# Designed miniproteins, single chains, continued (2), part 95

Each design is a single chain, and the fold is of that chain. pLDDT is the mean over its residues in the fold that is shown.

## One batch from the design tools (miniprotein)

Design m7297
Fold by ESMFold2-Fast:
Structure m7297 (fold): chain A 90 residues (1-90)
Amino acid sequence: SEKEKVKKTIEKMKEIFEKNKAKLSEEDAKWMEEFLKRVEALANDPSLTAKEVLEEAKLLLELILEKSKNPVLREAAEEMLKVIEEAEKE
């Protein structure tokens, strides 16, 4: 199912976050955690398509990249973007 693909994508993003969490500031870790909670809530919304959830996740990550100068947060966000792009190719 398309929604199962979205859930797998979110789990991969959570793994990226957990791997980098200790290297992030408390503020950056909170930003990433709130982002993941937001995307998970969107994925559980039956009115939204898988495509709409992934598009919103990309926009939120791009916003984090625009606002943050922290190389660890940027690297984690870019890795998450690649995971979303790979999900969109299938």
Scores: mean pLDDT 83

Design m7298
Fold by ESMFold2-Fast:
Structure m7298 (fold): chain A 77 residues (1-77)
Amino acid sequence: ADELAKKMVRREAEKLGLELTDEQIDEIVKITKDYVEGKISREEAIKRMQELGLSPEAAERLIDAASFAILFAKAME
């Protein structure tokens, strides 16, 4: 689950021309898991990603990529 989500975030970041650290990728995956689990709203997830230095548009793309990976891995259990 987490491995696939991290890989998808890295791939989407490359498409957006973003250079992210391992710590930033880990935090993006953590924020997206909270969102997917219903602990925070999509707007709160975007806000937390902006605190990492991401634009709202980049945050939305990365949330979508990580959400897909998290939900896909959960469906394969």
Scores: mean pLDDT 83

Design m7299
Fold by ESMFold2-Fast:
Structure m7299 (fold): chain A 94 residues (1-94)
Amino acid sequence: SSLLSLLKELEEQLKQDELRQQALEEAGKQAKELAERLRKLLAEDIDRGIDEANREAQYYGKLMESGTPEQALAYSSVTAAAVLMLMTGVVEKK
């Protein structure tokens, strides 16, 4: 029946929304932890911090390219955090 079809679509949508929410929360946590680690490295050794930030940006950028659309969105947040720390290090080294 059309009502049973609508219930199945709603159940599938709720599962997809929950998976997206979990992926975004995990990505946010990883991005924060990466930024914190890179910020400390930049403060202790700016050249090593820049190198590490560049390496992490390349690594997560590759994962973003090879992943599903949902994984790409999640890894884009982590990649952005690494790129921001790389840019911060380059500016602070001037």
Scores: mean pLDDT 81

Design m7300
Fold by ESMFold2-Fast:
Order: C-alpha cells, then structure tokens, then sequence
Structure m7300 (fold): chain A 59 residues (1-59)
C-alpha cells in the first residue's frame, strides 16, 4: 500500500490498517527512512520529521 501527500496522521492510519511489517517513508527532499515492525506513533513521528510525500506499507 502506498500513500502520497501523507500527513503524519494519514501515514499512521495506513500502517495500522495494513499491519505492516516494513514501512518506507520518502521525504520531500528524497530522504528515505525504513522501519521494521514500527508502531503507528513511530510512523507518525517519522513522517513529520521527513515531511513525507510518500509512505509505503509492506506486509
């Protein structure tokens, strides 16, 4: 599942719904962060820190 123009709350919801084992966040400047078994709170904080434009939730 991929979410574009995700705010922190939308990113957290996407991860929660997908029960994702791996999440890739892509920021406005092209920076990426990868989390394994992240909590929705960790995804929300990461999305805010990166100004994420794309969130990929992987099973």
Amino acid sequence: MVVENADAESAAKAVEEAKAKKVVLTGRDGSQAVGYNPTPEQVAKGAEALDAVKVEALP
Scores: mean pLDDT 73

Design m7301
Fold by ESMFold2-Fast:
Structure m7301 (fold): chain A 62 residues (1-62)
Amino acid sequence: SEAREVARKLSITKARIIALDTEIALLEKQGAPQERIDAVRAEKAKLEAEAAELEKQLQALE
């Protein structure tokens, strides 16, 4: 079903966000340059926007 496919994509996107959170934590622990941390945070923000859109699609199908 369409709801099942959207839910699957949302799950994958959320897993990617968790992976980026781990990367940010490691970069902060290592004292990485702020510019690099900001770049990863920007990538995470893009995925969070995609997750929000997928959540809206899933809600509309239920």
Scores: mean pLDDT 87

Design m7302
Fold by ESMFold2-Fast:
Structure m7302 (fold): chain A 80 residues (1-80)
Amino acid sequence: SVLEKVAKIAHEFLNKEEDEKLREVVRELMTLIIEGYEKGLSPEEIIKEMEKLFEEKKPELSEENQKKLEEFVKKVKEAL
């Protein structure tokens, strides 16, 4: 399922990343994706909302962690 693919991506990301702010943003993105899927939003609508949250949270992260979050978002978009 889509949620199983997304959960695997998030699990693998969180297992290698120890920065708490980055981990918090990933958890917020996961909540958004799960809620969007449960509400019956299209993959395109979920991606749009996910990208909005990414841009909103990006300034709170270091440049290195912004790149890591961007990679995470890209992998999730490909799974949706």
Scores: mean pLDDT 85

Design m7303
Fold by ESMFold2-Fast:
Structure m7303 (fold): chain A 92 residues (1-92)
Amino acid sequence: SSMEEELEKKQEQVKAAFAALMEKEANSEPSAENERELIKYWLQTVLGLPEEQAEEYVDLFEDPETAEELEAELEKKISEILKATRKKLAEE
């Protein structure tokens, strides 16, 4: 039971952070600087990246050629983190 509670808490934290970011984006006026801050916040909050690394990723998102590939890679990493957490808790 405690293992299921730990998994639910971690999933809710990730979902809440993502939902909060989406809500901010929906209510924000469109601007390049604001979009950069939202992406950086998302990378730090969801993936747990340090600020320096998050800034590097934001720069890659500004390039349309790399942005699409980077989004796919980030979605994959998020999915893997959630699956790994679920598997670890289920096996322990």
Scores: mean pLDDT 63

Design m7304
Fold by ESMFold2-Fast:
Structure m7304 (fold): chain A 74 residues (1-74)
Amino acid sequence: NAMDEAERISAVLALAIEEAGVLPLTPDARQMAERGRELKEKGEWPPELAGRTIRISRDTPDGSELVAEVTVKA
């Protein structure tokens, strides 16, 4: 398979972020979201990630700042 496990996880997370609409995606992240859709279409969507809530933070000099929170759909 051309997509390794790390790429699959990234694709799932990118699609979850895109579907939630809470954070703007870069062009690279949009391409990963497209790969996530392909995983759903092929039945290769990882069930262990479904229903998990992801907190997206950025590092600042004062610590981590929460920028978005999304839930991976089944």
Scores: mean pLDDT 73

Design m7305
Fold by ESMFold2-Fast:
Structure m7305 (fold): chain A 95 residues (1-95)
Amino acid sequence: GSILQALLDRQKAFEDYRKEVDEVIKKAEEAGLTDLAEKIRSLKQELDNLRDEFKKLVEENGGKISKETVDNYNKKQQSVIDELDKAVEEAKKKL
């Protein structure tokens, strides 16, 4: 199977999710939920940092990606997404 295709599909799903997160941040700020909005932004930034670190790792290895490297990235990314999802749901309940 194509590792590249799986990564592209995952990236698209996260781009759609990021749009929802951005809308929740705006609504939370408008509702005066400043601490939640800042927490959600921080977690989104961690997600973006993980993506950038992974891209750098791929480039430094001449485009060669091991399954272990991809699996480790996906595991770390999912952990941040789980925390982000909890914060987003908390904000939605208070809106």
Scores: mean pLDDT 78

Design m7306
Fold by ESMFold2-Fast:
Structure m7306 (fold): chain A 104 residues (1-104)
Amino acid sequence: SPREEFLKKLKELLERLNKLRQELLELKRKKEPVPEELREEVLKLIEELEELIKEAPVSESVKERLLKELEELKEELLNGGDPLKVVIELETLIGILLIELGVS
């Protein structure tokens, strides 16, 4: 099913975000700077989520809102924003998308 394949990709992306969140939380706890490689990985996940949302079996109005929020998060990250905050917001957007798809 296209919906089942989409949900699998979305859950795999969420698992990658959860791993990044744990790594970023550990750096924050230790008061260590975030390596550029982790910032680049967050940017890559935003771009992958943008492509997934474009293919999502949800209304065009939901897609438009989510893509706008992703663009704002991408801009925040590129302007030196906190990648931990960006990852948490990305997890929230995926949560909203899962609710729109009827997944508890």
Scores: mean pLDDT 86

Design m7307
Fold by ESMFold2-Fast:
Structure m7307 (fold): chain A 59 residues (1-59)
Amino acid sequence: VQSTLDAVRQGERDLEEETRRRLGDVSNREVGLEQSRRDFRLMDGARDSVLDGQRQVAS
């Protein structure tokens, strides 16, 4: 009886580990998207500033 209960609890732990791994994967994707958006905005701002400066000097 105890051995079957132990087997069930082991299965629950295995499922929890799988769930944690899947949640970690989703979390990593979200962090990646946030970082990419931030980097894109920084690059876009820097590019706009450089181009505006060059045009003002060249004109």
Scores: mean pLDDT 72

Design m7308
Fold by ESMFold2-Fast:
Structure m7308 (fold): chain A 75 residues (1-75)
Amino acid sequence: DAVRQQVVDVMRNSTADQADDVFDRVVDLMVRAGYATRAQIDRAVARYGRAQVMRMLYMAVAQGRSSSQVQRMLR
């Protein structure tokens, strides 16, 4: 809940000029909370692009997915 609220707040209060900072902050929150590793996110970004990975992370948080479900999604 706290991590979900922080991710939503970061995304809502962000401008296009802050997109990189927003992505890095969301990634840090997700990694610290145990939802994914940086290596998994880096591989997903290389495969799908930053915008798609951001949508995937947002959907996972919004749907309350477990760490194993998030890790599977980022494959």
Scores: mean pLDDT 73

Design m7309
Fold by ESMFold2-Fast:
Structure m7309 (fold): chain A 107 residues (1-107)
Amino acid sequence: MSEEEKAALVQQAYDNLVKARRALKEGNFDEAAKYFEIAADYAEQAGLTEASKHYRRAAEVLKTKPLEEAIPEALEHGRKADQILESHPLAAPVLARERAEMARVVA
């Protein structure tokens, strides 16, 4: 797999993670679980196995545990996966595109 293909997969994982966090803030826990699963699939395809495991665990706890337990665990797993994703060399192009998008909105 090329580095451009891996970067595209990392971008998709990041985009779906943003959607998952937004859904959590809005109380849409079913939608949050779905986006965590999609992020996990893209992370796994990019070779980010540990990040993928954390995203899958976040989705699993949102589906199986009471919300009072599920929400803190899902946020913790999301945070750990984010640190892995952001520290990866492939995340640098993803972050650059996100920054460019934000600059375009505020300009």
Scores: mean pLDDT 72

Design m7310
Fold by ESMFold2-Fast:
Structure m7310 (fold): chain A 74 residues (1-74)
Amino acid sequence: MKKRTYTTELTASDGRKFTLKITVTEDGKATAEIYDENGNLVGKGEGPTAKEAADRAIEDVAKKLGIPVSSFSG
């Protein structure tokens, strides 16, 4: 099974940096994982598109950290 991985940086409004990693499979499934500055997995999302997976992962990390989704920018 062939997959493609994209990596980008997210910054929270308090200045914390996160790494967003998106994996898209040939079957059209996307998985997004967000890691903190220490390499800990803090958010995860899955969806039919890279954008939906990323949005869900951002929602997951926002909920886990108790901050609004609008606090993230990348």
Scores: mean pLDDT 76

Design m7311
Fold by ESMFold2-Fast:
Structure m7311 (fold): chain A 65 residues (1-65)
Amino acid sequence: SQASLDEQQNLVLDAFSEELGWSRAEVWKLMREDPEGLLKRAPEAAKRVEEELRKRIEERAAAKA
């Protein structure tokens, strides 16, 4: 729930900050003002976040057994 949302937010901020060379604050600002523009500028960062989240979900599912 809230914890997973915070995890997703941190992954997004880190990935886009690294890809664009921007501060996390600047990435966060553009996410609020123009999220579509942010995705267009760094589609590779978006793909990386999705892949990382998928890995974490799979790992948690495996550990749950």
Scores: mean pLDDT 74

Design m7312
Fold by ESMFold2-Fast:
Structure m7312 (fold): chain A 74 residues (1-74)
Amino acid sequence: MEEEKKKALELVDEAIQAYTAGDKERARELFREAAKLVKDKKIQNTILSVEAGLLSGRLTPEQAREIVKKALEE
């Protein structure tokens, strides 16, 4: 359970890094893989919302990282 949250955060961090490197397709896949690892519906919804926000330009990479990190760790 705690290990699943850590892995989800790692996948989200990789997704944000892929997006920053210009690989939006990989970022999208990594976000969705992270969401599938979490059993908590609220956290899963947050990850998917952050995916949409980042890829549509509504969230910066830094905002996306902080939102998911807080949802997973707190």
Scores: mean pLDDT 81

Design m7313
Fold by ESMFold2-Fast:
Structure m7313 (fold): chain A 77 residues (1-77)
Amino acid sequence: MDAALLPPGKLGAEIGKKLAKTLDPEEAGKIGGEKGYEYAEQQGIDHNAEESSIQGLGKAGREVGGEAAKKVAEELQ
């Protein structure tokens, strides 16, 4: 599976594009990671996942969203 096609990766990439003109890539990555975490955590809750699964999804969402946002912001600057 391509992580860039998952919602946290797409969200991170869009945040990176938007913030590339305003923030440095490190800051864009942090914001993309937080939004990826929020999205993935909410998906786990909406699907009645157990607490450990919600935590795992949030961590994965932070990593994927943050990486995508930072990479896109770096490529656009």
Scores: mean pLDDT 75

Design m7314
Fold by ESMFold2-Fast:
Structure m7314 (fold): chain A 74 residues (1-74)
Amino acid sequence: SLDEREAFLRELLANTDDPKLKEQIEQLLSMLERIRAMPPDDPRAKAMQALVDEAFQELLETLQKIEEERKKKN
């Protein structure tokens, strides 16, 4: 859900000091807020949701790489 993704992103934003990661998270939060403002049957909302899904997957892949690097150093 949008609420679940927003909560996850806000928690991640509070726990990161990486300025590039913060910018990426803030951008995703902004996109989610715009989707909330549009009717769910609006094709623009559907297109934006697809972009958010793609960007969210990229963020999760970045987080996985960071976690793997942390495990290698321990």
Scores: mean pLDDT 78

Design m7315
Fold by ESMFold2-Fast:
Structure m7315 (fold): chain A 95 residues (1-95)
Amino acid sequence: SISLEDIKAFLESLGIPKDLIGLSALILDYLLSDPEKRKSYSLAEIGEALSVPQSAVSTAVRALAEALGVDPNSIEELVEAAKKALEEFLKKKEE
């Protein structure tokens, strides 16, 4: 599986603010992890899974969506865009 360090490096490459890197990496790791563990892509469920306030999740998700050029209200589109961009980032890093 993709390491948390690789996710952090990817987020830094997108220009995510330094103070949001840690939380954004945990959110993205959660969203890209085991599909059986994910019941929905709601901000409330992400907050519960990571034991963080929903407002903090909202801030990090908005930063990710802005960096990826997707609608911050569509977590599903955010996940697809992030997955594609991360796969491309890791392929270039290994070449």
Scores: mean pLDDT 77

Design m7316
Fold by ESMFold2-Fast:
Structure m7316 (fold): chain A 61 residues (1-61)
Amino acid sequence: AADEAASAEENALFAQLPSMDPEKQKEALEQMMARGVEAVKKAVDTTIKKRELERKLKELL
């Protein structure tokens, strides 16, 4: 299931975007993109850590 709290915040920001100044719109979009990149990095790091733990467990067995 998706994190509904995070999704609701993003949807609220998108709804407000058309009424914002162009510079504020650009800044808001850049911040949302940065958050997206961080979420992807965290997911990748978790996957790598899990694989490394499985490898070490096999070496110990």
Scores: mean pLDDT 65

Design m7317
Fold by ESMFold2-Fast:
Structure m7317 (fold): chain A 65 residues (1-65)
Amino acid sequence: SDLERALRGLLAAIEAGEATPTLLRAGAHEVQKLGADELAARLREAADAGDIDGARRVVHEALSA
C-alpha cells in the first residue's frame, strides 16, 4: 500500500541516521494525506520532541499491524 511504502521509506531514513525533525514532519504530513491521522499525530509529537527513537517505535508498530 502507499502507506506501507511511505512508512518503509521513513524507517529506512531513521535507520540510516538521516532522520531529522523536518523529515519526520514531512513523513507525518504524507501519512496524514493517506488517511492515517492518529499515526501522523504521533509522528508529529516525536518530531516536536526531537525523539527519533520514539518515531522509530511508532513506525515499527504501524508496519507490524
Scores: mean pLDDT 85

Design m7318
Fold by ESMFold2-Fast:
Structure m7318 (fold): chain A 100 residues (1-100)
Amino acid sequence: SDEEKRKKLREVFEKFFEKVIEIAEKEGNKDFVESVKKMKESMLKVFEDESLSVEAIYTYALMALKEIKEEANKVFSEEAAKEINELVEEATREIREIWE
């Protein structure tokens, strides 16, 4: 159901953002931490917006993951960027499985 898909999307993203923020805080990149926190807040508002289809939320979700991956690769060490890339790939798989 659309309600179940929306709930699963929210759970995947809350877990993802928590882990990304933890890595960014350990690396000391305050600007990235603040950017990700704002993206998390915007994403939570999207999940609560009953006027948006679950397909629209899916598209927004995948775009947010891509944006975080691209930014992490620009600002972090290879080790930290790799950890964030692995989290993005994991979240992307979990999101796609919701629609399978």
Scores: mean pLDDT 84

Design m7319
Fold by ESMFold2-Fast:
Structure m7319 (fold): chain A 57 residues (1-57)
Amino acid sequence: MLDAEEQVSKALADGIAAGDLEKAKAEARKIAEQLGLPQDLLDSLIASGERAYKARK
């Protein structure tokens, strides 16, 4: 079973690969709320995802 952090990271990566950063962030927040991921970890994962999205151009 994937850890909550890994599940959020996967949702961000999948959404970014689909080309919709805002949808990826919304889905990541939803999963984090369902799994009880700490807000500071969620913020860090979203920041990393945004950096990855910008770097992939």
Scores: mean pLDDT 77

Design m7320
Fold by ESMFold2-Fast:
Structure m7320 (fold): chain A 72 residues (1-72)
Amino acid sequence: NKEQLKKDALGLLERREELLELARSPDVRSQVAALIQAVALRYLVEKAELSEEEKEEAEKLVEEVVRAAREA
């Protein structure tokens, strides 16, 4: 169901600030949780029908989460 996949992807985008806080945490478990959700978002974007704007926002969030976790 592509509509449900879109809702799941948008739900992760709505939690942008939460994901970034997890990624910036010095706690490795929090960093891993953020990275798992970023990987899930990237996969959902591939399978769901998202607008160009939504795809760009998702890509930026994934990049920011990965960068924040590596710098933590």
Scores: mean pLDDT 83

Design m7321
Fold by ESMFold2-Fast:
Structure m7321 (fold): chain A 115 residues (1-115)
Amino acid sequence: KREELLKLLSDPDPEVRLRALALAANSPDPEVRRAAIPGLAELLSSPDPRVVTGALVHLSSLLNDPDPEVRAAAVAAAESRRALIEELSKSPDPKVARAARALLENLRRARAEAA
């Protein structure tokens, strides 16, 4: 399963990479969920609004992860991309804008709980 996942993460199709990262983000292993975070953050820069929406949704869910190290990593990734996410919250695509606003709200909450 790990070898198959690594091959999918190297796929030139961002939809294939998003599916692999979504599987990793929903793993029962917190180390695997944490490993999905950099790839999801990178996909926020995709020109495909469906890929961006998926990346926002999965990164947003990791901000509410039960594991504090996973939440801290997701907070750090979201903060490093904050200006981009704020622009995405104003997107003419209503699905992108909604997902970005949900992520920003989860980021506020996760920062308050991480103290």
Scores: mean pLDDT 82

Design m7322
Fold by ESMFold2-Fast:
Structure m7322 (fold): chain A 83 residues (1-83)
Amino acid sequence: SDQDLADRGISAVDNGDITTAVFYLRRSILLGLYNGAISMLNHVRDRGADSSIVNQAINYLNSGDNDLAIQYAKQAIQSAVST
């Protein structure tokens, strides 16, 4: 489900596991699981990612540009968990 993939991605962000977080976010985007992807991106924002990068990822997701959405989402995750 959307929430199951989102919960796993959120847990990975909380644990500092960038690779696993990116995996679940990418999978949600590629499967069209919009609510899960948005839930993960909002959690990444709450964890200290730059809101402009998160908003760019959401804008690309909304426009159907999955490749750019994933690129910006990965940058957001890296910025939030790289400390």
Scores: mean pLDDT 84

Design m7323
Fold by ESMFold2-Fast:
Structure m7323 (fold): chain A 67 residues (1-67)
Amino acid sequence: SSMQQKIDDRIDLYAISALYTREEVDKLRKEIEGMSEKEQLEFIDKRHLEQLERLDAETLEVARAVS
């Protein structure tokens, strides 16, 4: 389905991005197994927001340390 394609494309993009480790991508794929397409999309969107918030917090700590 078009939704499954969007899910697959997004996770594949995560796999090549600097925002995620291979282990994080592997864990995400396992976590969404058995979910409906709608549940998978909602889950990956929420997980991505959480990942960005975490990385922003880590970046702020580094910026504080060098200032």
Scores: mean pLDDT 74

Design m7324
Fold by ESMFold2-Fast:
Structure m7324 (fold): chain A 100 residues (1-100)
Amino acid sequence: MIEEYEEEIKKLVTPEQYEILKDIRNLRLNGASVEDYVELARKYGLEEAVEAIRKAKTPEQALLILEDFLAKKYPGNVGKAITYMNKIIAIENPVGRRRK
């Protein structure tokens, strides 16, 4: 199942976009801070997202801001790829599934 979602993501996005999504997945699984999402946005040249992410009060808010800017910069396929990534994370984080 996870491998099938990863292959669908690879079909929807460029290699560069896939690396962005992979980095987001790693940060989400490892309990990233707001600062980690700021650094990720800077790594990929998302300057407008950097300012918005710095204003986030929680890592969850920082993630939502980053995902919104990615969907706006890369319209079409990236939003769908983020949906597949969210399914992978739900499978890899069983504790999160109990949360709702």
Scores: mean pLDDT 75

Design m7325
Fold by ESMFold2-Fast:
Structure m7325 (fold): chain A 82 residues (1-82)
Amino acid sequence: MKEAVEQSSRDLLEVARSSEEFVKVLSEENKKVREEEEKLRKEAEEEAKKNPEKREEILQEAEKKIEELRKKGIEEAKKKVK
């Protein structure tokens, strides 16, 4: 009984250790994504000022690009941890 519980605890500790490394890698990747996100938002706002008729479309397109960047950042972080 106790041995089975200890084995499960070891598996959980290994998952926790991998999670700590994952959080570190995710934090670095998130920093890169945030810098790119801020750049895309500024470019979209400038485009929207030049084309107010298309403002909503320009901002929505920028949001879609930001969402794709976030997904790619998470995927890259997962690849680096494994």
Scores: mean pLDDT 71

Design m7326
Fold by ESMFold2-Fast:
Structure m7326 (fold): chain A 100 residues (1-100)
Amino acid sequence: SNAEIKAKVLELMAALPGADLEEQVERLIEILGLTKNLSEEEAREEIKRLSKELLEDFKKRFDEDPITVLDREYERNVASLPNPEGVRWQVEAAKVVIEV
């Protein structure tokens, strides 16, 4: 479900070292929420806008690509995940949302 995707992305993001994780997490929730509540065209435009902002802010704060960070944190946490294959799919979906 969308809530499960959000929860797993939050778990992965919360594992990031030394950053304002709460703000990054809130922005990611907002991006994921738009895919549910807007028309397809409106959702794509807002995702594109927020993804650019998130990518620039993430790159500035973490000095790393957010896609690389998500992959690294997934690999670090995969052994503790209840459904690694399902979470991997959700991580791949999140990457598509934040890749712009």
Scores: mean pLDDT 52

Design m7327
Fold by ESMFold2-Fast:
Structure m7327 (fold): chain A 72 residues (1-72)
Amino acid sequence: MAALSEEERAEYRRAIDERVEEGRRQALKTVSQAEADRAARLYRERALEQLETSQQARESVRRFIEARRARE
């Protein structure tokens, strides 16, 4: 299996954390902080697990990282 590099994993984790935090802020408009935090944690865990188990997920992440670098 083709694994992500540590650099790619770090960039993906930052992107996930950014999306999770934005989702948590939106959730706080309708649910408690504890509920928003739990949902954010579950989303992050699932996204990270897919990096390890799915070649398709790794390919999409690689393209995402390259697109972000091209915009810098």
Scores: mean pLDDT 72

Design m7328
Fold by ESMFold2-Fast:
Structure m7328 (fold): chain A 58 residues (1-58)
Amino acid sequence: MVFEAEIIEDLPEYPEFKKGDIVKLEYDVEKDKVVLTKGDKKVELDHITAIKIVKLLP
């Protein structure tokens, strides 16, 4: 299932993902990771990190 989410905190390790960015959020069942996509950029995060830096949009 794919959601839209807003980045609420900058991460220096992921310079393409900045506070205020609207991204696609998807759970990768095989990797047990949360995948964020912005255009052609993707990052894989653990659930604990993802909860802290993203806000799900309605």
Scores: mean pLDDT 76

Design m7329
Fold by ESMFold2-Fast:
Structure m7329 (fold): chain A 106 residues (1-106)
Amino acid sequence: ELEEKLKELEKEMIELAKKLGLSEETLENIRKAFEALLNGDLVTAGDNFALVVEGLKPKLSKEDLEKLQKLIAELIQALGEKDYEKAIEKAEELIKFIKELLEKLE
């Protein structure tokens, strides 16, 4: 279930990045972040998500960017605590938020 939610979240983040016209480098940072999450490498995941957030700064409002950063941090924290129920909940919250951002762009 967690792996399936993380894969869904990756697909939604890549779709958002593509619709916002982000670079292939930022798309690669998304892929690397999720590969690291799936392998339990939370440090590498956090580093790559920080690069993704930098790429999003000129494309998202400050409020949307801060919410995205908070949800990513909460997901990584839950995974680090091995609270997989909370990690699934935070992945679902992130998926919902990204879908809301995608709807605003249509």
Scores: mean pLDDT 86

Design m7330
Fold by ESMFold2-Fast:
Structure m7330 (fold): chain A 88 residues (1-88)
Amino acid sequence: MEAEEYAERAEELAREGIELAREAMDKAAENKDVKALTAAIGAALAAIGSAFGARIAAEKGDAEKAEEYARRAEEALEAAREALERAS
């Protein structure tokens, strides 16, 4: 993949993280589970930060760094999913 493709992937993962955080907020409003809400928001922020890193790497043509940041965004998205499951 070119570096810009990794940056786009990281941005897609960040958007999914934001949606999972919204779902966690809905569940927390019903159950008042502040722990799950905090974890989901933290994971979404980590995914957003990784998307910025991937974009910077892509602007420099550094495909290896862009891929690394895309993987970090994926890990953050998985953490957000786990937090959402905890928000039952």
Scores: mean pLDDT 77

Design m7331
Fold by ESMFold2-Fast:
Parts: sequence; C-alpha cells; structure tokens
Structure m7331 (fold): chain A 105 residues (1-105)
Amino acid sequence: MLSREELLELVRKKAEETLRLARETAEFARSDLPEGGLQGLLDLVETAKQFIEEGDVRGAATSARFAAVQARRLAEQSTSEEVRKKLEELARKAEELARLAEELL
C-alpha cells in the first residue's frame, strides 16, 4: 500500500501526464472536432491539475471525472480512428487520475 505522501506524488505525476496527453490530443484533433469541445476538455484537465497543486483532491477528482466524460463524448463525435483512440486513452488516464485522487479523501 502506498503512503499518503507517495500517493500524492503519484497523483501529481499522473495529472501532469494527463495534461500533456490532453494537449497533444487537442492539437491532433483540431481538424476533426469542434474547438470549443477540445478547449473544454483541456480546461477540465488543467483545472484538475490546479486543484492537485492547491491540495483540493475532491475538486481534482471531480474535474478529472468530467474530463473523462468529455473525452468519451468527443470520441463519439470523431470520424478519425486515431483521434478516437487518443481520446479513449485520455478518458482512461483521467478516470485513473480521479480514482487515485479519491483515494486521498
């Protein structure tokens, strides 16, 4: 079992990885999906990371869960298999981030 300190460090690392993937995915998907939808997804992931940095793990978990839902919604709208796969991976990463943050509650 991870200590609270080890879990918090893991959550910070996962938030950074998720944000990097979200930025890469938004850039990759910009010709396939609406700009507002992609910006909304980025804002949710950035908000989750900001909440982690502020120590608001409940806010982080909630924002990460919404990011996963938004990523899946965008995947359903995508006509590109590559974009869909990136969004599905991003949704999975966001769900993992939410789960880990919830373990800190």
Scores: mean pLDDT 86

